# Designs tried in a protein design run: designed miniproteins, single chains. Part 26

Each design is a single chain, and the fold is of that chain. pLDDT is the mean over its residues in the fold that is shown.

## One batch from the design tools (miniprotein)

Design m845
Fold by ESMFold2-Fast:
Structure m845 (fold): chain A 75 residues (1-75)
Amino acid sequence: DELFKEFDKDGDGVITEEELLEVLREKGYNLSRDEVSLMVALADKDGDGKISREEFLELMKRHNGNILSGLTSAQ
């Protein structure tokens, strides 16, 4: 719940690619826009370029609350 709110900076109930990129960079992750686009594509089932609360929760469930471990360790 709090984790989703950290990524949803404008409080609209969805996470955009820009918000995800900004939060991850603020946390010290040197991710490219292409890597963030891949993360959004993995979560975005609606194809609208945004991550809904349900899509985010499913992504977190798959990665035990750390979506970055798959990105940094599974290359």
Scores: mean pLDDT 66

Design m846
Fold by ESMFold2-Fast:
Structure m846 (fold): chain A 67 residues (1-67)
Amino acid sequence: SLKAVFHVFDTDGDGVITAAELKRVLRGMGLDPTDEEILKRFDKDGDGVVDFDEFVEFWNEVLQELS
């Protein structure tokens, strides 16, 4: 499940992941975004973290890009 995937990258257990952790996920899928590109694309607040709802949205976009 997406929740289980999120927990793999949420090493702090605080319910959010950092731009660096999201970058690792995307690089594992053959993408090479910068932290700035991730923040502009997924993080509207610019606080450097991505919550679970934002994570679900990026997975929908990634599935479209990989298909």
Scores: mean pLDDT 67

Design m847
Fold by ESMFold2-Fast:
Structure m847 (fold): chain A 79 residues (1-79)
Amino acid sequence: SAEEEAELKEIFKKFDFDGDGKLDEREFLAFIIEANEKGYNFTEEERKELFKKFDKDGDGTLDFEEFKELLEALGLLDK
């Protein structure tokens, strides 16, 4: 929905420290650390596999669309 997309955009922007419209591995690690602080239990292996799986461009970064697909696959968009 438009509300979910707006929320995802804000989350993405929060962790896009360089403002380049992409999340590198460092910025994605910061996101996973915050998620784990909220009660999620992502392992280093899961983090690495998720990043590689959704990095469709192969450029070592996640754009907004790739990040959105990753969060949908994790079920983080259901309430």
Scores: mean pLDDT 77

Design m848
Fold by ESMFold2-Fast:
Structure m848 (fold): chain A 106 residues (1-106)
Amino acid sequence: MEEVEKLFKEAYDAIQAGDLDKAREYVKKLEELVKENPDDADAWTYLGEVYLLLREPEKAYEYFKKALELDPTNPNARSVYILALAFLGKTEEVKKLLERFEKEPP
Protein backbone atom coordinates (compact mmCIF):
# COMPACT_ATOMS: atom_id res chain seq x y z
CA MET A 1 0.00 0.00 0.00
CA GLU A 2 2.62 2.63 1.02
CA GLU A 3 4.78 1.77 -2.04
CA VAL A 4 1.77 2.08 -4.40
CA GLU A 5 0.95 5.51 -2.93
CA LYS A 6 4.57 6.68 -3.36
CA LEU A 7 4.69 5.55 -7.01
CA PHE A 8 1.36 7.30 -7.70
CA LYS A 9 2.67 10.53 -6.13
CA GLU A 10 5.90 10.36 -8.17
CA ALA A 11 3.96 9.70 -11.40
CA TYR A 12 1.61 12.60 -10.55
CA ASP A 13 4.53 14.98 -9.89
CA ALA A 14 6.26 13.94 -13.14
CA ILE A 15 3.08 14.51 -15.18
CA GLN A 16 2.56 17.94 -13.57
CA ALA A 17 6.19 18.83 -14.41
CA GLY A 18 5.66 17.71 -18.04
CA ASP A 19 8.32 14.99 -17.68
CA LEU A 20 6.53 12.24 -19.59
CA ASP A 21 9.60 9.93 -19.70
CA LYS A 22 9.80 9.95 -15.89
CA ALA A 23 6.00 9.57 -15.67
CA ARG A 24 6.15 6.47 -17.93
CA GLU A 25 8.86 4.94 -15.72
CA TYR A 26 6.69 5.31 -12.58
CA VAL A 27 3.59 4.05 -14.44
CA LYS A 28 5.57 0.94 -15.47
CA LYS A 29 6.57 0.33 -11.82
CA LEU A 30 2.95 0.83 -10.72
CA GLU A 31 1.78 -1.70 -13.36
CA GLU A 32 4.37 -4.18 -12.02
CA LEU A 33 3.05 -3.72 -8.44
CA VAL A 34 -0.52 -4.29 -9.66
CA LYS A 35 0.57 -7.56 -11.36
CA GLU A 36 2.26 -8.64 -8.09
CA ASN A 37 -0.83 -7.62 -6.04
CA PRO A 38 -3.83 -8.23 -8.36
CA ASP A 39 -6.30 -8.28 -5.42
CA ASP A 40 -5.31 -4.78 -4.22
CA ALA A 41 -8.26 -2.60 -5.29
CA ASP A 42 -6.37 0.57 -4.24
CA ALA A 43 -3.46 -0.31 -6.56
CA TRP A 44 -5.84 -0.68 -9.53
CA THR A 45 -7.49 2.63 -8.51
CA TYR A 46 -4.16 4.53 -8.44
CA LEU A 47 -3.15 3.06 -11.81
CA GLY A 48 -6.45 4.27 -13.30
CA GLU A 49 -5.97 7.74 -11.77
CA VAL A 50 -2.54 8.05 -13.43
CA TYR A 51 -4.05 7.16 -16.82
CA LEU A 52 -6.72 9.87 -16.30
CA LEU A 53 -3.87 12.34 -15.70
CA LEU A 54 -2.20 11.10 -18.91
CA ARG A 55 -5.54 11.81 -20.70
CA GLU A 56 -6.21 8.14 -21.46
CA PRO A 57 -9.74 7.81 -19.95
CA GLU A 58 -10.45 4.51 -21.77
CA LYS A 59 -7.55 2.77 -19.96
CA ALA A 60 -8.47 4.51 -16.69
CA TYR A 61 -12.05 3.21 -17.06
CA GLU A 62 -10.86 -0.41 -17.46
CA TYR A 63 -8.61 -0.21 -14.37
CA PHE A 64 -11.38 1.39 -12.26
CA LYS A 65 -13.77 -1.38 -13.37
CA LYS A 66 -11.22 -3.91 -12.07
CA ALA A 67 -10.94 -2.02 -8.75
CA LEU A 68 -14.75 -2.00 -8.34
CA GLU A 69 -14.95 -5.74 -9.21
CA LEU A 70 -12.53 -6.39 -6.31
CA ASP A 71 -14.15 -3.91 -3.88
CA PRO A 72 -17.57 -2.54 -5.04
CA THR A 73 -17.81 -0.35 -1.91
CA ASN A 74 -14.39 1.34 -2.27
CA PRO A 75 -15.30 5.08 -2.11
CA ASN A 76 -12.17 6.25 -3.95
CA ALA A 77 -12.70 3.75 -6.80
CA ARG A 78 -16.38 4.79 -7.01
CA SER A 79 -15.48 8.50 -7.22
CA VAL A 80 -12.79 8.12 -9.91
CA TYR A 81 -14.91 5.67 -11.94
CA ILE A 82 -17.62 8.38 -12.12
CA LEU A 83 -14.91 10.88 -13.13
CA ALA A 84 -13.66 8.58 -15.93
CA LEU A 85 -17.22 8.14 -17.26
CA ALA A 86 -17.62 11.94 -17.23
CA PHE A 87 -14.39 12.34 -19.26
CA LEU A 88 -15.78 9.79 -21.74
CA GLY A 89 -18.98 11.88 -22.04
CA LYS A 90 -21.17 9.14 -20.52
CA THR A 91 -23.37 11.63 -18.63
CA GLU A 92 -26.42 9.32 -18.44
CA GLU A 93 -24.30 6.51 -16.91
CA VAL A 94 -22.86 9.00 -14.37
CA LYS A 95 -26.41 9.93 -13.27
CA LYS A 96 -27.43 6.26 -12.92
CA LEU A 97 -24.30 5.42 -10.89
CA LEU A 98 -24.83 8.35 -8.51
CA GLU A 99 -28.42 7.14 -7.89
CA ARG A 100 -27.20 3.53 -7.43
CA PHE A 101 -24.42 4.45 -4.97
CA GLU A 102 -26.97 6.46 -2.91
CA LYS A 103 -29.18 3.33 -2.61
CA GLU A 104 -26.35 0.77 -2.17
CA PRO A 105 -24.42 1.71 1.00
CA PRO A 106 -20.68 0.91 1.20
Scores: mean pLDDT 78

Design m849
Fold by ESMFold2-Fast:
Structure m849 (fold): chain A 62 residues (1-62)
Amino acid sequence: MRYLAVVGRDYTARRPDELTVKKGEKVELLEEVDEEYFLARSLATGETGRLPKSVLEAVGPV
């Protein structure tokens, strides 16, 4: 994995292309989509989708 982030709060997908995540879960950051969103993969489920940057607590290289 190139970059990991820790989810800082629960988030429920609002669109089919978004991820549902829970606080404390880890996601792999695949791409910066825009100013507000990353494209990420859930390490818990293996699913890929958009996540608001604001729900992430910490970002680090791996």
Scores: mean pLDDT 78

Design m850
Fold by ESMFold2-Fast:
Structure m850 (fold): chain A 68 residues (1-68)
Amino acid sequence: MSPEQKAFLEEAKKKIEELAKAGASPIEIFLAMAEIVQEYKEKYPDDPNLDEIIKELEEYMKKVIAET
């Protein structure tokens, strides 16, 4: 992954974590993740790592929801 993709993932993970800490419901966290994924697809539609990045975000979201 590029440094830009890593920065995007870290910012996305931080946003998901902050929402969970603020008491957001699982559905609200899921909707936020879906928006992040759509934003990534709009910026990098032909990225060969797209599926890996989506998978990483989904796994992080599941972990955060399990802790909430």
Scores: mean pLDDT 76

Design m851
Fold by ESMFold2-Fast:
Formats: C-alpha cells, sequence, structure tokens
Structure m851 (fold): chain A 62 residues (1-62)
C-alpha cells in the first residue's frame, strides 16, 4: 500500500540523492528503509530522493 505524508519542516538537499522539501509539501512515500529514511516523491516539485522519516508528518494511505 502506498503512503502519503506532509513535510513537517523545510529541508534543502545537501548530498546527492537527497530530497528537498518545504514545510507543507505533500510527498508520496515509495520505500521505507530500515535506517529510518524513506525514498519519497515531492508531489509539489516532482523530485524523488531520500529524506529522514522524522521530517514527515500526517502519514496516511495514499
Amino acid sequence: ERLTATAAKDYTATKPGELSIKKGDRVLIRHVLPDGTVVAENLTTGETGLIPLSYLEDIRPA
């Protein structure tokens, strides 16, 4: 089952493969990794990358 979430705070990607988000952006969670990071798509920008799960809130089924 796909999950969606809302960005809880701003983050600018600092490493290759990271996702940039702004507080309030909607994201689609594609994969949850065992280290507490997720592969997510920012539905506002269309970009996909890694973001810590702690940066996301309001996690719900898509």
Scores: mean pLDDT 81

Design m852
Fold by ESMFold2-Fast:
Structure m852 (fold): chain A 70 residues (1-70)
Amino acid sequence: KPSVREIFDKYKDEDGKVSKEQLKKALKEYFGLSEEEADELFEKYDKNGDGTLTREEAGMALLRARLLSE
């Protein structure tokens, strides 16, 4: 069971952010979320509307996914 930090470090891009594709992949692989659930989480936490999540945004999305998987 990897930590949120370990998951973030695995899927982050060269700029230290997580793209929609990489976040959805992490959510599906580690938390068993559907495509729809992963899309909803990304949209909820993409507050900048730039199509990527910062470390804090990605961390919140991953923690939310963990709660849904309890």
Scores: mean pLDDT 78

Design m853
Fold by ESMFold2-Fast:
Structure m853 (fold): chain A 110 residues (1-110)
Amino acid sequence: SSRQRQLEEQLVKAVREGDAARVEELIAQGADVNAQNERGYTPLHLAALYGHLDIVELLIKAGADVNAQDENGRTPLHLAVAVGHEEIVALLKATPGIDLNAKDKNGNTV
């Protein structure tokens, strides 16, 4: 729906800007935390990429797929490792259901 698309666009913006309070509000309004953009990025991919630990925690609590793969087969954990966000790496590795054997398009795990 147009409302769902609008919520998803607002969620992406809030995640990029590090606005945890706005992320929480948008999730409460029914934003899909597992929506993928054109590159296959979920909100969790973006939170991991931008280093927003508090938003990573909120998204996981809201049911984000911690193993979601982008167009290159990369998980949020792959992105956190690549950028060096150590606290996010530790959190994701400790999350129940994490797949540490997920391979990107080059066959690399984390």
Scores: mean pLDDT 90

Design m854
Fold by ESMFold2-Fast:
Structure m854 (fold): chain A 61 residues (1-61)
Amino acid sequence: EERFAELDTDGDGYIDVEELKAFLESQGYDLTDAQAEFIVKVIDRDGDGRIDKEEFERFLA
């Protein structure tokens, strides 16, 4: 069961802020847009504004 594949609804190989927020809300977290954006920025080490599979897997490890 690939968490990344479940979140990457577009199939583009990246997770956007909205996809991450939806995932965390499904896990029982209630986040504002600003909080979700902050989390993406922390995970997105490359600064492209999106989370790739490698960044996401490292975050979950």
Scores: mean pLDDT 70

Design m855
Fold by ESMFold2-Fast:
Structure m855 (fold): chain A 128 residues (1-128)
Amino acid sequence: AADAYGRTELHKAAEAGDLERVKALVAAGADVNAKDDYGRTPLHLAAENGHLPIVKYLVEEAKADVNAKDDYGRTPLHLAAENGHYVIVEYLVNEAKADINAKDDEGKTPLDLAKENGHQGLAAYLEK
């Protein structure tokens, strides 16, 4: 069941980095694209919190929507870039083919968020 923020057990497992719990919940029929009260999917939370194995599992095995937008127009790529998770950004762009030019509701791209948060190496990667 969802908690007070609309988060399912899958959202909580993805946020916590519990890959085995994520796999068990998906196998039990959990909705991999379920949105919490902020429009965030489990993939948003895994990307925001730097959990690369869960990001890979949700994209490759569970077929999660890599370009899902939250209530602020942010994709998982925006959240990974904002938080400086270079290996997740590299995976989402190169392997998952995420939209590198997606704009949030403020008109900001993942590159803009990386720059604003001082992630210079990640910003240089996204400018290529």
Scores: mean pLDDT 91

Design m856
Fold by ESMFold2-Fast:
Structure m856 (fold): chain A 103 residues (1-103)
Amino acid sequence: LGEELLRAAREGDVERVRELIAKGADVNAKDENGRTPLHLAAENGHLEVVRVLIENGVDIKLLSTPDKEGKTPYMLAKENGHEEVVKALVELSEKELEKRLKA
């Protein structure tokens, strides 16, 4: 399940990502490089996969969690020119900070 979710996120297969999450796949699974599905979707510019992962319980701390090379999902999206993914990640981190401040 986790390995299949990592692959689906890397490939941008939105429907497969949804299927695997529905089957109980861990959205926070890590590969050999410490990359989560969120890292892989962000690196490859798969905006809809990024949204699905966040909506389905990705640990918000993983938005700023580095892989084994020190790269966060934000850094991977920015380095690869995926501006819409960068915007989505920033907006989601800001909304989470607001929730914590207004709790």
Scores: mean pLDDT 78

Design m857
Fold by ESMFold2-Fast:
Structure m857 (fold): chain A 60 residues (1-60)
Amino acid sequence: MLGVAVAVKDVPETHPAFLPLKKGERVEVLKVVNSEWVLAKSLTTGKTGYVGKGVLEFVE
């Protein structure tokens, strides 16, 4: 993994490729896709998907 980040707000389930998150949920950042998006795995649910960098605060 590249590091750990925390969701700063809720992310609803909108598309199967995207990772739904609750505010305060921790994710493992697996890959930086581009300047706006990462591929991450939820440490709470174990689900993997794309998430916007703007909803994450990197902690590690």
Scores: mean pLDDT 78

Design m858
Fold by ESMFold2-Fast:
Structure m858 (fold): chain A 64 residues (1-64)
Amino acid sequence: MLGDRLKQLREERGLTQEELARRAGVSQSYISRIEKGEATPTPATVRAIADALGVSVADLTRPA
């Protein structure tokens, strides 16, 4: 699931949800909702998160 992969990549980099949200230009609550599977990000937001993590969109969206 996208949320599980996002959490894994974020934790591997030692980033808090707040830090990732700041880098991606979204709210911390939105990152939390994505990680829980409660929100589906837009393609633009997925790209912003991938850039903030230093990964490709394909790497972020692949199954964990």
Scores: mean pLDDT 81

Design m859
Fold by ESMFold2-Fast:
Structure m859 (fold): chain A 89 residues (1-89)
Amino acid sequence: MELGKKLLEAAKNGDVKKAKELIEKGADVNAKDEEGNTALHLAAKEGDLETLELGGDVNAKDNEGKTPLDLAKENNDYATAAYLSKLVK
C-alpha cells in the first residue's frame, strides 16, 4: 500500500508532520516494511519521540522478534527506551 510505505519513509526521516498527514489520509499505522519494521520501530531507531506519539502497536515484533523498545535499547537511547517502557504492559 502506497500510504503505508510513505508513512514508513516519514518515520525513518523523523518527518512528524508528514507522518501525521499520512495517518489522517488513512495510512495503516501498523504497516510493516520488508524487515517487519513498523513506524514505531523506525522512530525508535531514530529517537523520534514525536513520531512515537502518533500511536501504533508498541508490542509489534520485527522479523528478528524485536519490539521498538528492544531497538531503542540496542541504540543506547535511554530517553526513547524510557518512553516506550511506560507504554508496554
Scores: mean pLDDT 78

Design m860
Fold by ESMFold2-Fast:
Structure m860 (fold): chain A 58 residues (1-58)
Amino acid sequence: PLVRALEDFEAKTPEELSFKKGDILELLEIVDGEYILARNLKTGKEGLVPKKYVELIE
């Protein structure tokens, strides 16, 4: 599934993924109630993303 970034986010730990508002991320796994594992399709980088900063598009 694909998600779209609603806001800019800067990773604060090595496990987190940085992204810009409007970036399209590939949802790889639902980790818990607050985080997903995603890949940024622009950079190819993977990491943890807070669910509140993204919306499901497909």
Scores: mean pLDDT 83

Design m861
Fold by ESMFold2-Fast:
Structure m861 (fold): chain A 66 residues (1-66)
Amino acid sequence: GMEDYERAFKLFDKDGDGVITAEELRAVMGDAVSDERIAAFIARADKDGDGVIDFEEFKALMAERE
């Protein structure tokens, strides 16, 4: 549920600032997901090109996987 996504998000958000940087996402998911898929996700979720992914964007990614 939503709580599961929050828990996962907090694991990626090591500084607890409420956002995940593209670099942090790549560092954590790089072993489980190809660099190409991570780059595609970042390009898709980060429409403004600011290099950060908020909780809503993270939830959208996780929901798409299921």
Scores: mean pLDDT 66

Design m862
Fold by ESMFold2-Fast:
Structure m862 (fold): chain A 79 residues (1-79)
Amino acid sequence: SVVEAVRRLLENGADPNARDKDGLTPLMIAETLGLEDVVEVLKEYGAEKIETPVNEEQSILNRVIEEQDPSLAEEWLKK
């Protein structure tokens, strides 16, 4: 599931506050999509609507949430 993929990424050091190329944080995307379970997990790991440095490329958390595809998390974790 997407919520399990998000939790696993956070446990492996993914930044819960990373902004993607569009300036969106994982929390903003999850709230926009109505993924309440993902929002709760992100908040457990310190995700907030705060200013953070922009990543050069889209964050893996942002991508997994946008696509709702947990397989993207598995590919990133194998690196």
Scores: mean pLDDT 72

Design m863
Fold by ESMFold2-Fast:
Structure m863 (fold): chain A 75 residues (1-75)
Amino acid sequence: AEAAAGARGDAVVKKADLPLTPEERQWLEEALARTSGDPGEVGLLIQEILERFKDRPDVATALALRLAREYAARG
């Protein structure tokens, strides 16, 4: 089951390979560009991602965790 779900799961885990539409990818790129790495801005972006991708919780969670870890590594 994990391996069968992994056809979707490995695309979700890799930000570049996420099953995003061109519009969703453009939004994410612009959102990342406007986010300075300030904890408050990062928190708001995580909330926006969770709301934007609420119908795809696997994508939302993968993006939120990846973003949180990326900015935590910079602090």
Scores: mean pLDDT 65

Design m864
Fold by ESMFold2-Fast:
Formats: structure tokens, C-alpha cells, sequence
Structure m864 (fold): chain A 59 residues (1-59)
């Protein structure tokens, strides 16, 4: 299981991206090119697109 921690709060009111808070742990499910991943929030169980720049890999 590939895990990452959010390094900043991120909010997307459009719903195109996953919203999260700094310190939230996300499971990386799929990498979409150099800039994006599909990830699951371990806090909420929601799945969505996340810009890689907001994530630091931990496992």
C-alpha cells in the first residue's frame, strides 16, 4: 500500500479534485502522468484526483 501525507490544506468547490486537510493520510491508487494521482482519503474513504505537489510519500 502506497501512502502519502498532505502537506497543505486543499479545497475544490467544483468537485473535480479530492478535498483534504494538511496532515491527512491518503492511499495512492494510481499515478496519472507526472502531476496527478488518484488517491483515497483514509479519513473519509473518498476517492479522487490529487495534484502530486500536495503529497509527501510515507509508505
Amino acid sequence: MELAVAVEDFEDPSGDFLSFKKGDILEILEELGPDFVVAKSLKTGEVGLVPKRYLEKIA
Scores: mean pLDDT 80

Design m865
Fold by ESMFold2-Fast:
Structure m865 (fold): chain A 106 residues (1-106)
Amino acid sequence: APVVLTPLQAALLEAAREGDVERARELIAQGADVNAREADTGFTPLHLAAYYGASVELVKLLIENGADVNARATGLGNKTPYQLAVENKNYGLAFVLEENGADVNA
């Protein structure tokens, strides 16, 4: 299904993929939705941060601004950020997600 992202939402998804904490902070301050989703994957910024192994600082920034730690990426087998972190051996991020309410039994 076509997902129309605003330039602001698209920029936040890119910042999360790149692990750019300062850019993410600026975009969130401008009103970017931390739960916006990529079209085909259904990935939120938190999924991208977990998948690409972003810093703990970025993950915490997203969670503090209302990121759904248990969001499922419908385009890729309903995976959560926690599942993506574990699958990609980002165990430090998986631990932070668990401490912030991630369902480890999903």
Scores: mean pLDDT 83

Design m866
Fold by ESMFold2-Fast:
Structure m866 (fold): chain A 82 residues (1-82)
Amino acid sequence: SSKEELEKRLKELEEAYKNASEEVKKILEEIEEAVRNKDYEKAEKLVEEFLKKYPDDENAKKALEYLAMRLGRERLAELRAA
């Protein structure tokens, strides 16, 4: 079912985020702070540098996707509350 596929994907992304190296986690935290500060120019540059640094690291890419999903959900919740 579509729900089971979504739950499996979300678990894979969350596990990638939890199991990311401290170096990867630090960069993801910098991206999160830039987005929370609404410094989207800085966030975009950090994402580009992250993808350039980890082009073949599927776990790092999944961890970034998890962060993007989480931040997107928080932003949608803010907009729905307004």
Scores: mean pLDDT 79

Design m867
Fold by ESMFold2-Fast:
Structure m867 (fold): chain A 85 residues (1-85)
Amino acid sequence: MGKALLEAAAAGKADEITPDMDVNAKDADGLTPLTIAGHLGHIDVMKKLIELGADPQVPALPAGTDLADAIVAKDADKAVEILKK
C-alpha cells in the first residue's frame, strides 16, 4: 500500500514505516517517500527509509503540482491532505 507510506513520509511519522512497505513507491508524478520526506525536512523518516533500502538520491520536484507547491512551502499538513485524495 504505497499511499499509506507516502502519507507517513509527508507527515514525518517514521514509526508508521515498516520493512514490509514498498519504500520505493511512487505517486502519479513519480515522487517517492524519500523525495517527499527530504524536501519537507523529515530527517527521521529519511533515515528509516534509507535503512529499509530506499535510494538515497533525492530527485528534483516537478513544478506546477499542488503537492510540489506544498512541499516547497514545507507545509506537511497540506502535503498529507493532497496525498489522502
Scores: mean pLDDT 69

Design m868
Fold by ESMFold2-Fast:
Structure m868 (fold): chain A 80 residues (1-80)
Amino acid sequence: MLIFVKSIVEFLKSFDKDGDGKVSKEDLIKQAKEKGIYLSDEEVEELLKLGDVDGDGRIDYKYIEKKLFSTYSSDDFIDF
């Protein structure tokens, strides 16, 4: 699972045209098709569920990385 976190973050980061740390649902689907990556609607919804912090339909991949990494560390103020 942890390797999968890195893969998701790298995947989403490659779609971040603005460099603001977020990717829209529309950009995600479009860029995935351009890269030859098949994403189902369910997979897109799961990514939104993990990273749509603001409820605006944009995926914060930095938040996803932190949230999923926190799952195994359980404590952000201890140097991991």
Scores: mean pLDDT 66

Design m869
Fold by ESMFold2-Fast:
Structure m869 (fold): chain A 67 residues (1-67)
Amino acid sequence: DINAQDANGETPLHIAAREGKLAEVQYLLAHGADPNAKNNNGQTPLDLAKAYGHEKIVELLTSYLAK
């Protein structure tokens, strides 16, 4: 399940955004990953990308959410 949450409430998209895996972020979004999902700390994948300084992922998620 592309939107399955782990023990921290994190989806695969949260993990890819935090780890800076741009290609995986693109793949997950193309396959129905929810960019608005919140982890147990109330953070979205965009929040994690910003926190970890992954500027290209921030740009991608911001553009995707503007649709």
Scores: mean pLDDT 84

Design m870
Fold by ESMFold2-Fast:
Structure m870 (fold): chain A 122 residues (1-122)
Amino acid sequence: DVNAQDEEGRTGLHGAAEAGDLSGAKALLEAGADVNARDSEGRTPLHLAARAGHLEVAKLLLEAGADVNARDSEGRTPLHLAAEAGHVEVARLLLEAGADPDARDSEGRTAADLARERGIAV
């Protein structure tokens, strides 16, 4: 079962997205992996690719129908995680894919607020 979850609710696609394994992510999606599967923190594979800065995997997930505005347990979108980590190219990709730049996390922070706190231009 390509959608089998570990003790943290993570699927194989979560692992491929976090590792930047483009070929593994493609194989899992072709085998019917749920692109919007949520782990125990409410994070999708796109959240993990964005946090890790894996541009090509993020593109693949968006092409496969990933929800660009999915919110984790902290109300954070993939754009929040990319901005916090300083991954400008991934943040740009997410905005081009329809990410809401005004989305606020559980503390009322936008992606731009998180980037500014780190001294990073988004």
Scores: mean pLDDT 88

Design m871
Fold by ESMFold2-Fast:
Structure m871 (fold): chain A 80 residues (1-80)
Amino acid sequence: SLTVPLGSQPFAEICKQLGLKVGDKVKISSEKGEKVVEIKELGQELGYISPDGKPANHPIAQACLELGLKFGDTVTFEKA
């Protein structure tokens, strides 16, 4: 698992430290709640955003937005 302030590390580094690959799931936990999301595309395991270039379309970024997380909030990421 990896616990960091949101925005302190790129998603690419988070995915690398967790050893994430396509088909893996990530549990995102915070004081505001938790979500589990799947890495569905090759670029997502490298912290890339979706093909349209919008950050909200990355599954980790989208889950953080849906939880109401802000930069600096303490978040735990772990491979589910």
Scores: mean pLDDT 72

Design m872
Fold by ESMFold2-Fast:
Structure m872 (fold): chain A 112 residues (1-112)
Amino acid sequence: GSLSDKLFKAVRTYKPGDSLDDIIIALENGADVNARYDGIASPGSTPLHLAAQNGHLEVVEVLLKYGADVNAQDNNGNTPLHLAARNGHLEVVEVLLKYGADVNAQDKFGQT
């Protein structure tokens, strides 16, 4: 697959305690950190959306270090902050806010 496909796969298959090497290797080889996933599940999601949704703090920090757009919106207008907050991933919420996440960003349902 493309470098973006490899990045999305590495982020999707990551589990707590796994090496970050596959994610870092994809990014260092030129994978677009802000690539948008065109799938039925989570359409328009970036790698940061997936990491935030799953509460993978170390993955979130790596993606932000490589220039991930903290305020990227998926096709439903959800930001990574929306997904982390909905799933109760408080440490991820704190990191996203530190990197400038907009608390006033609204999804298609007017949620912040």
Scores: mean pLDDT 82

Design m873
Fold by ESMFold2-Fast:
Structure m873 (fold): chain A 74 residues (1-74)
Amino acid sequence: MAQDAEGRTALHKAAEAGRLDEVKRLLANSSKIPGGWVDIQAKDKAGRTPLDLAKAAGHEEIVALLLSHGADVD
């Protein structure tokens, strides 16, 4: 999976930006494309997951969606 200079995946960026449709698309495609697998637990350079970024940004629908797909909360 591709990531940017901050170690953020496409899922990190979509979760932080509140792009619910993009989050849904990434999660749906991860089970169909082995080479395009989205790691829901991927951490950026600051040790944050997509769930952490969605919570920090206040995107409750994305938080709920990530939790329903097995995103871990500490």
Scores: mean pLDDT 69

Design m874
Fold by ESMFold2-Fast:
Structure m874 (fold): chain A 80 residues (1-80)
Amino acid sequence: MLSDEELEALFKKFDKDGDGVLDAAELKEYLQSQGFFPSDAEVAALIAKYDKDGDGVLDYDEFKLLEADIEARRLRDLGA
C-alpha cells in the first residue's frame, strides 16, 4: 500500500500532459511499469470500470481506486 504522497508522485509521473488526469495512453504506460501488458481494449475497459463521471479519463481519485484494486490482487497472489 502506497502512501498518499507516493501515489500522488506516481500519478504525476505518468500525467505527461500535466492536466490532472490520465488518458488511455498514460494509463497504459503506468500498467506496463507495473508489469502488465494490457491491450487497448483492456485499458478502455479499466477506464470504463473506474471512470465514475464518464469522461473517458481517470482523475486522481479514480486512479487511487485502480491502484487499490491492483494492490488487492497482489496481496491475493502472495497469500496463495
Scores: mean pLDDT 73

Design m875
Fold by ESMFold2-Fast:
Structure m875 (fold): chain A 67 residues (1-67)
Amino acid sequence: SRDEDYDRAFRVFDKDGDGVITAEELKTVAGMSDAGVAEFLARADADGDGVIDRAEFRAYYDEALSA
C-alpha cells in the first residue's frame, strides 16, 4: 500500500527516528547535490526550516504519484 511505501521511504532517511529528515540526510542517503537538496526542500518544506517532517514527506510523495 501507499502507507507502506511512505513508511519504508521515510525510514530510509530518518535513521535516528526523530521524525524529521534533514538536508544532511538527503545528501547522505539519496546522494543529492547541494542544488538538488535545495530544490527538494523548496518544494517539500512547507515551513522553511530546512527539515521535512512525516506529513510534508507524505504530501509531497502523494503529489508525485498522482502526476
Scores: mean pLDDT 68

Design m876
Fold by ESMFold2-Fast:
Structure m876 (fold): chain A 79 residues (1-79)
Amino acid sequence: SQQQSLQLGLQNAMDIGKQSVKDLKDAGKTKKAEEYEKKIKELVDKGNDALKNGDLTTASQYVKELVKVSWEASKEAKK
């Protein structure tokens, strides 16, 4: 189902984001880690709220934004 696909997408993006935050912390990039951790948490919370309300369109938008933010965090960790 679309809901299951979005739940999996949200979970995968969150896991990538959490790993990127850990990588930033391990690299001593504490301020960047805190900024991305806050953004990731906000997007995860909003995505979960949209999924709980059955708003799959809004949930899809938050999953896309979370993927983008997680990718940006991964890129920062590699600098």
Scores: mean pLDDT 85

Design m877
Fold by ESMFold2-Fast:
Structure m877 (fold): chain A 58 residues (1-58)
Amino acid sequence: MELAVAIKDVTVKTEHTLVLKKGEKVEILDETEDGLVLVKSLETGEEGWVDKSVLEKI
């Protein structure tokens, strides 16, 4: 399981709304060459695509 932490508050509105708070831990499910990563919030269970620059791998 690859984990990361959000370095700032993020809200993504796609087919499902993903809200991440600064310091929230996520699981990385997929990564693209474009610098987008599919993550799952460990607190809410919501999934969404976020920019890799808003995450720090742990």
Scores: mean pLDDT 77

Design m878
Fold by ESMFold2-Fast:
Structure m878 (fold): chain A 63 residues (1-63)
Amino acid sequence: AMEELGKQLLEAARAGDLEKVKELLEKGADPRYRDENGLTALELAAFGGHEEIAAVLREELAK
């Protein structure tokens, strides 16, 4: 489901799992999906210092 992909994307971004982030985006995960605090995968990656993941998510959001 779309919500399931969104939740997995947030978790992968928080964990710093670049490969999983790319896989989930390829499967159609919504990069704009927000958690219960209104945070996106990009914000979680940035807060965690995962610069490569943040770059991938910024590129995806620009499409």
Scores: mean pLDDT 82

Design m879
Fold by ESMFold2-Fast:
Structure m879 (fold): chain A 73 residues (1-73)
Amino acid sequence: MSQKELDRELLAAADGGDLERVKELLAQGANVNTTAADVASPALGNLTPLDLARRNGHEEVVEVLLENGADPN
């Protein structure tokens, strides 16, 4: 899997609250601070996995992302 594919899947897993998938992707080297603009297009904005998990209330995913070095900004 390419870096962009790992990063894209991490954004999708964080958005959907898939805790086990988030852990698997981080273990495979997904960039915890990736953005939608970096993996798809600038028009999708700079939403990070942490931003997506927070907005959707996925508390356990938020904790795992922060433990893996997500920038809380």
Scores: mean pLDDT 79

Design m880
Fold by ESMFold2-Fast:
Structure m880 (fold): chain A 111 residues (1-111)
Amino acid sequence: ATDEYGMTELHRAAYNGDAARVRALLAAGADVNARLTKDVLIARAGDTPLHIAARLGHLEVVRILLEHGADVTARDVEGRTPLDLARESKRLQLLDPARQEEVIAVLEEAL
């Protein structure tokens, strides 16, 4: 299901870092590349679950989304990729830098 922002349950699971929920939703046929239609909280229109997980440093969720064919090159309405968002979060020191380095490495390997 989607809300008025185009936010799917997969976006919500990615936001929460809930790896088990992400796996269950993808197994049930959730669109791994679903895009938000409007800005909400830290997420922007055009953001996929991978954008959200990458920004928030949810390494296990990032891996699961990539295993299921998440588009690592997807751009939000600001032209930013998941890798761009992971690098921005590290630069702004919003999260643990070591965790963000691992997310960045996984995304760079997927390119």
Scores: mean pLDDT 83

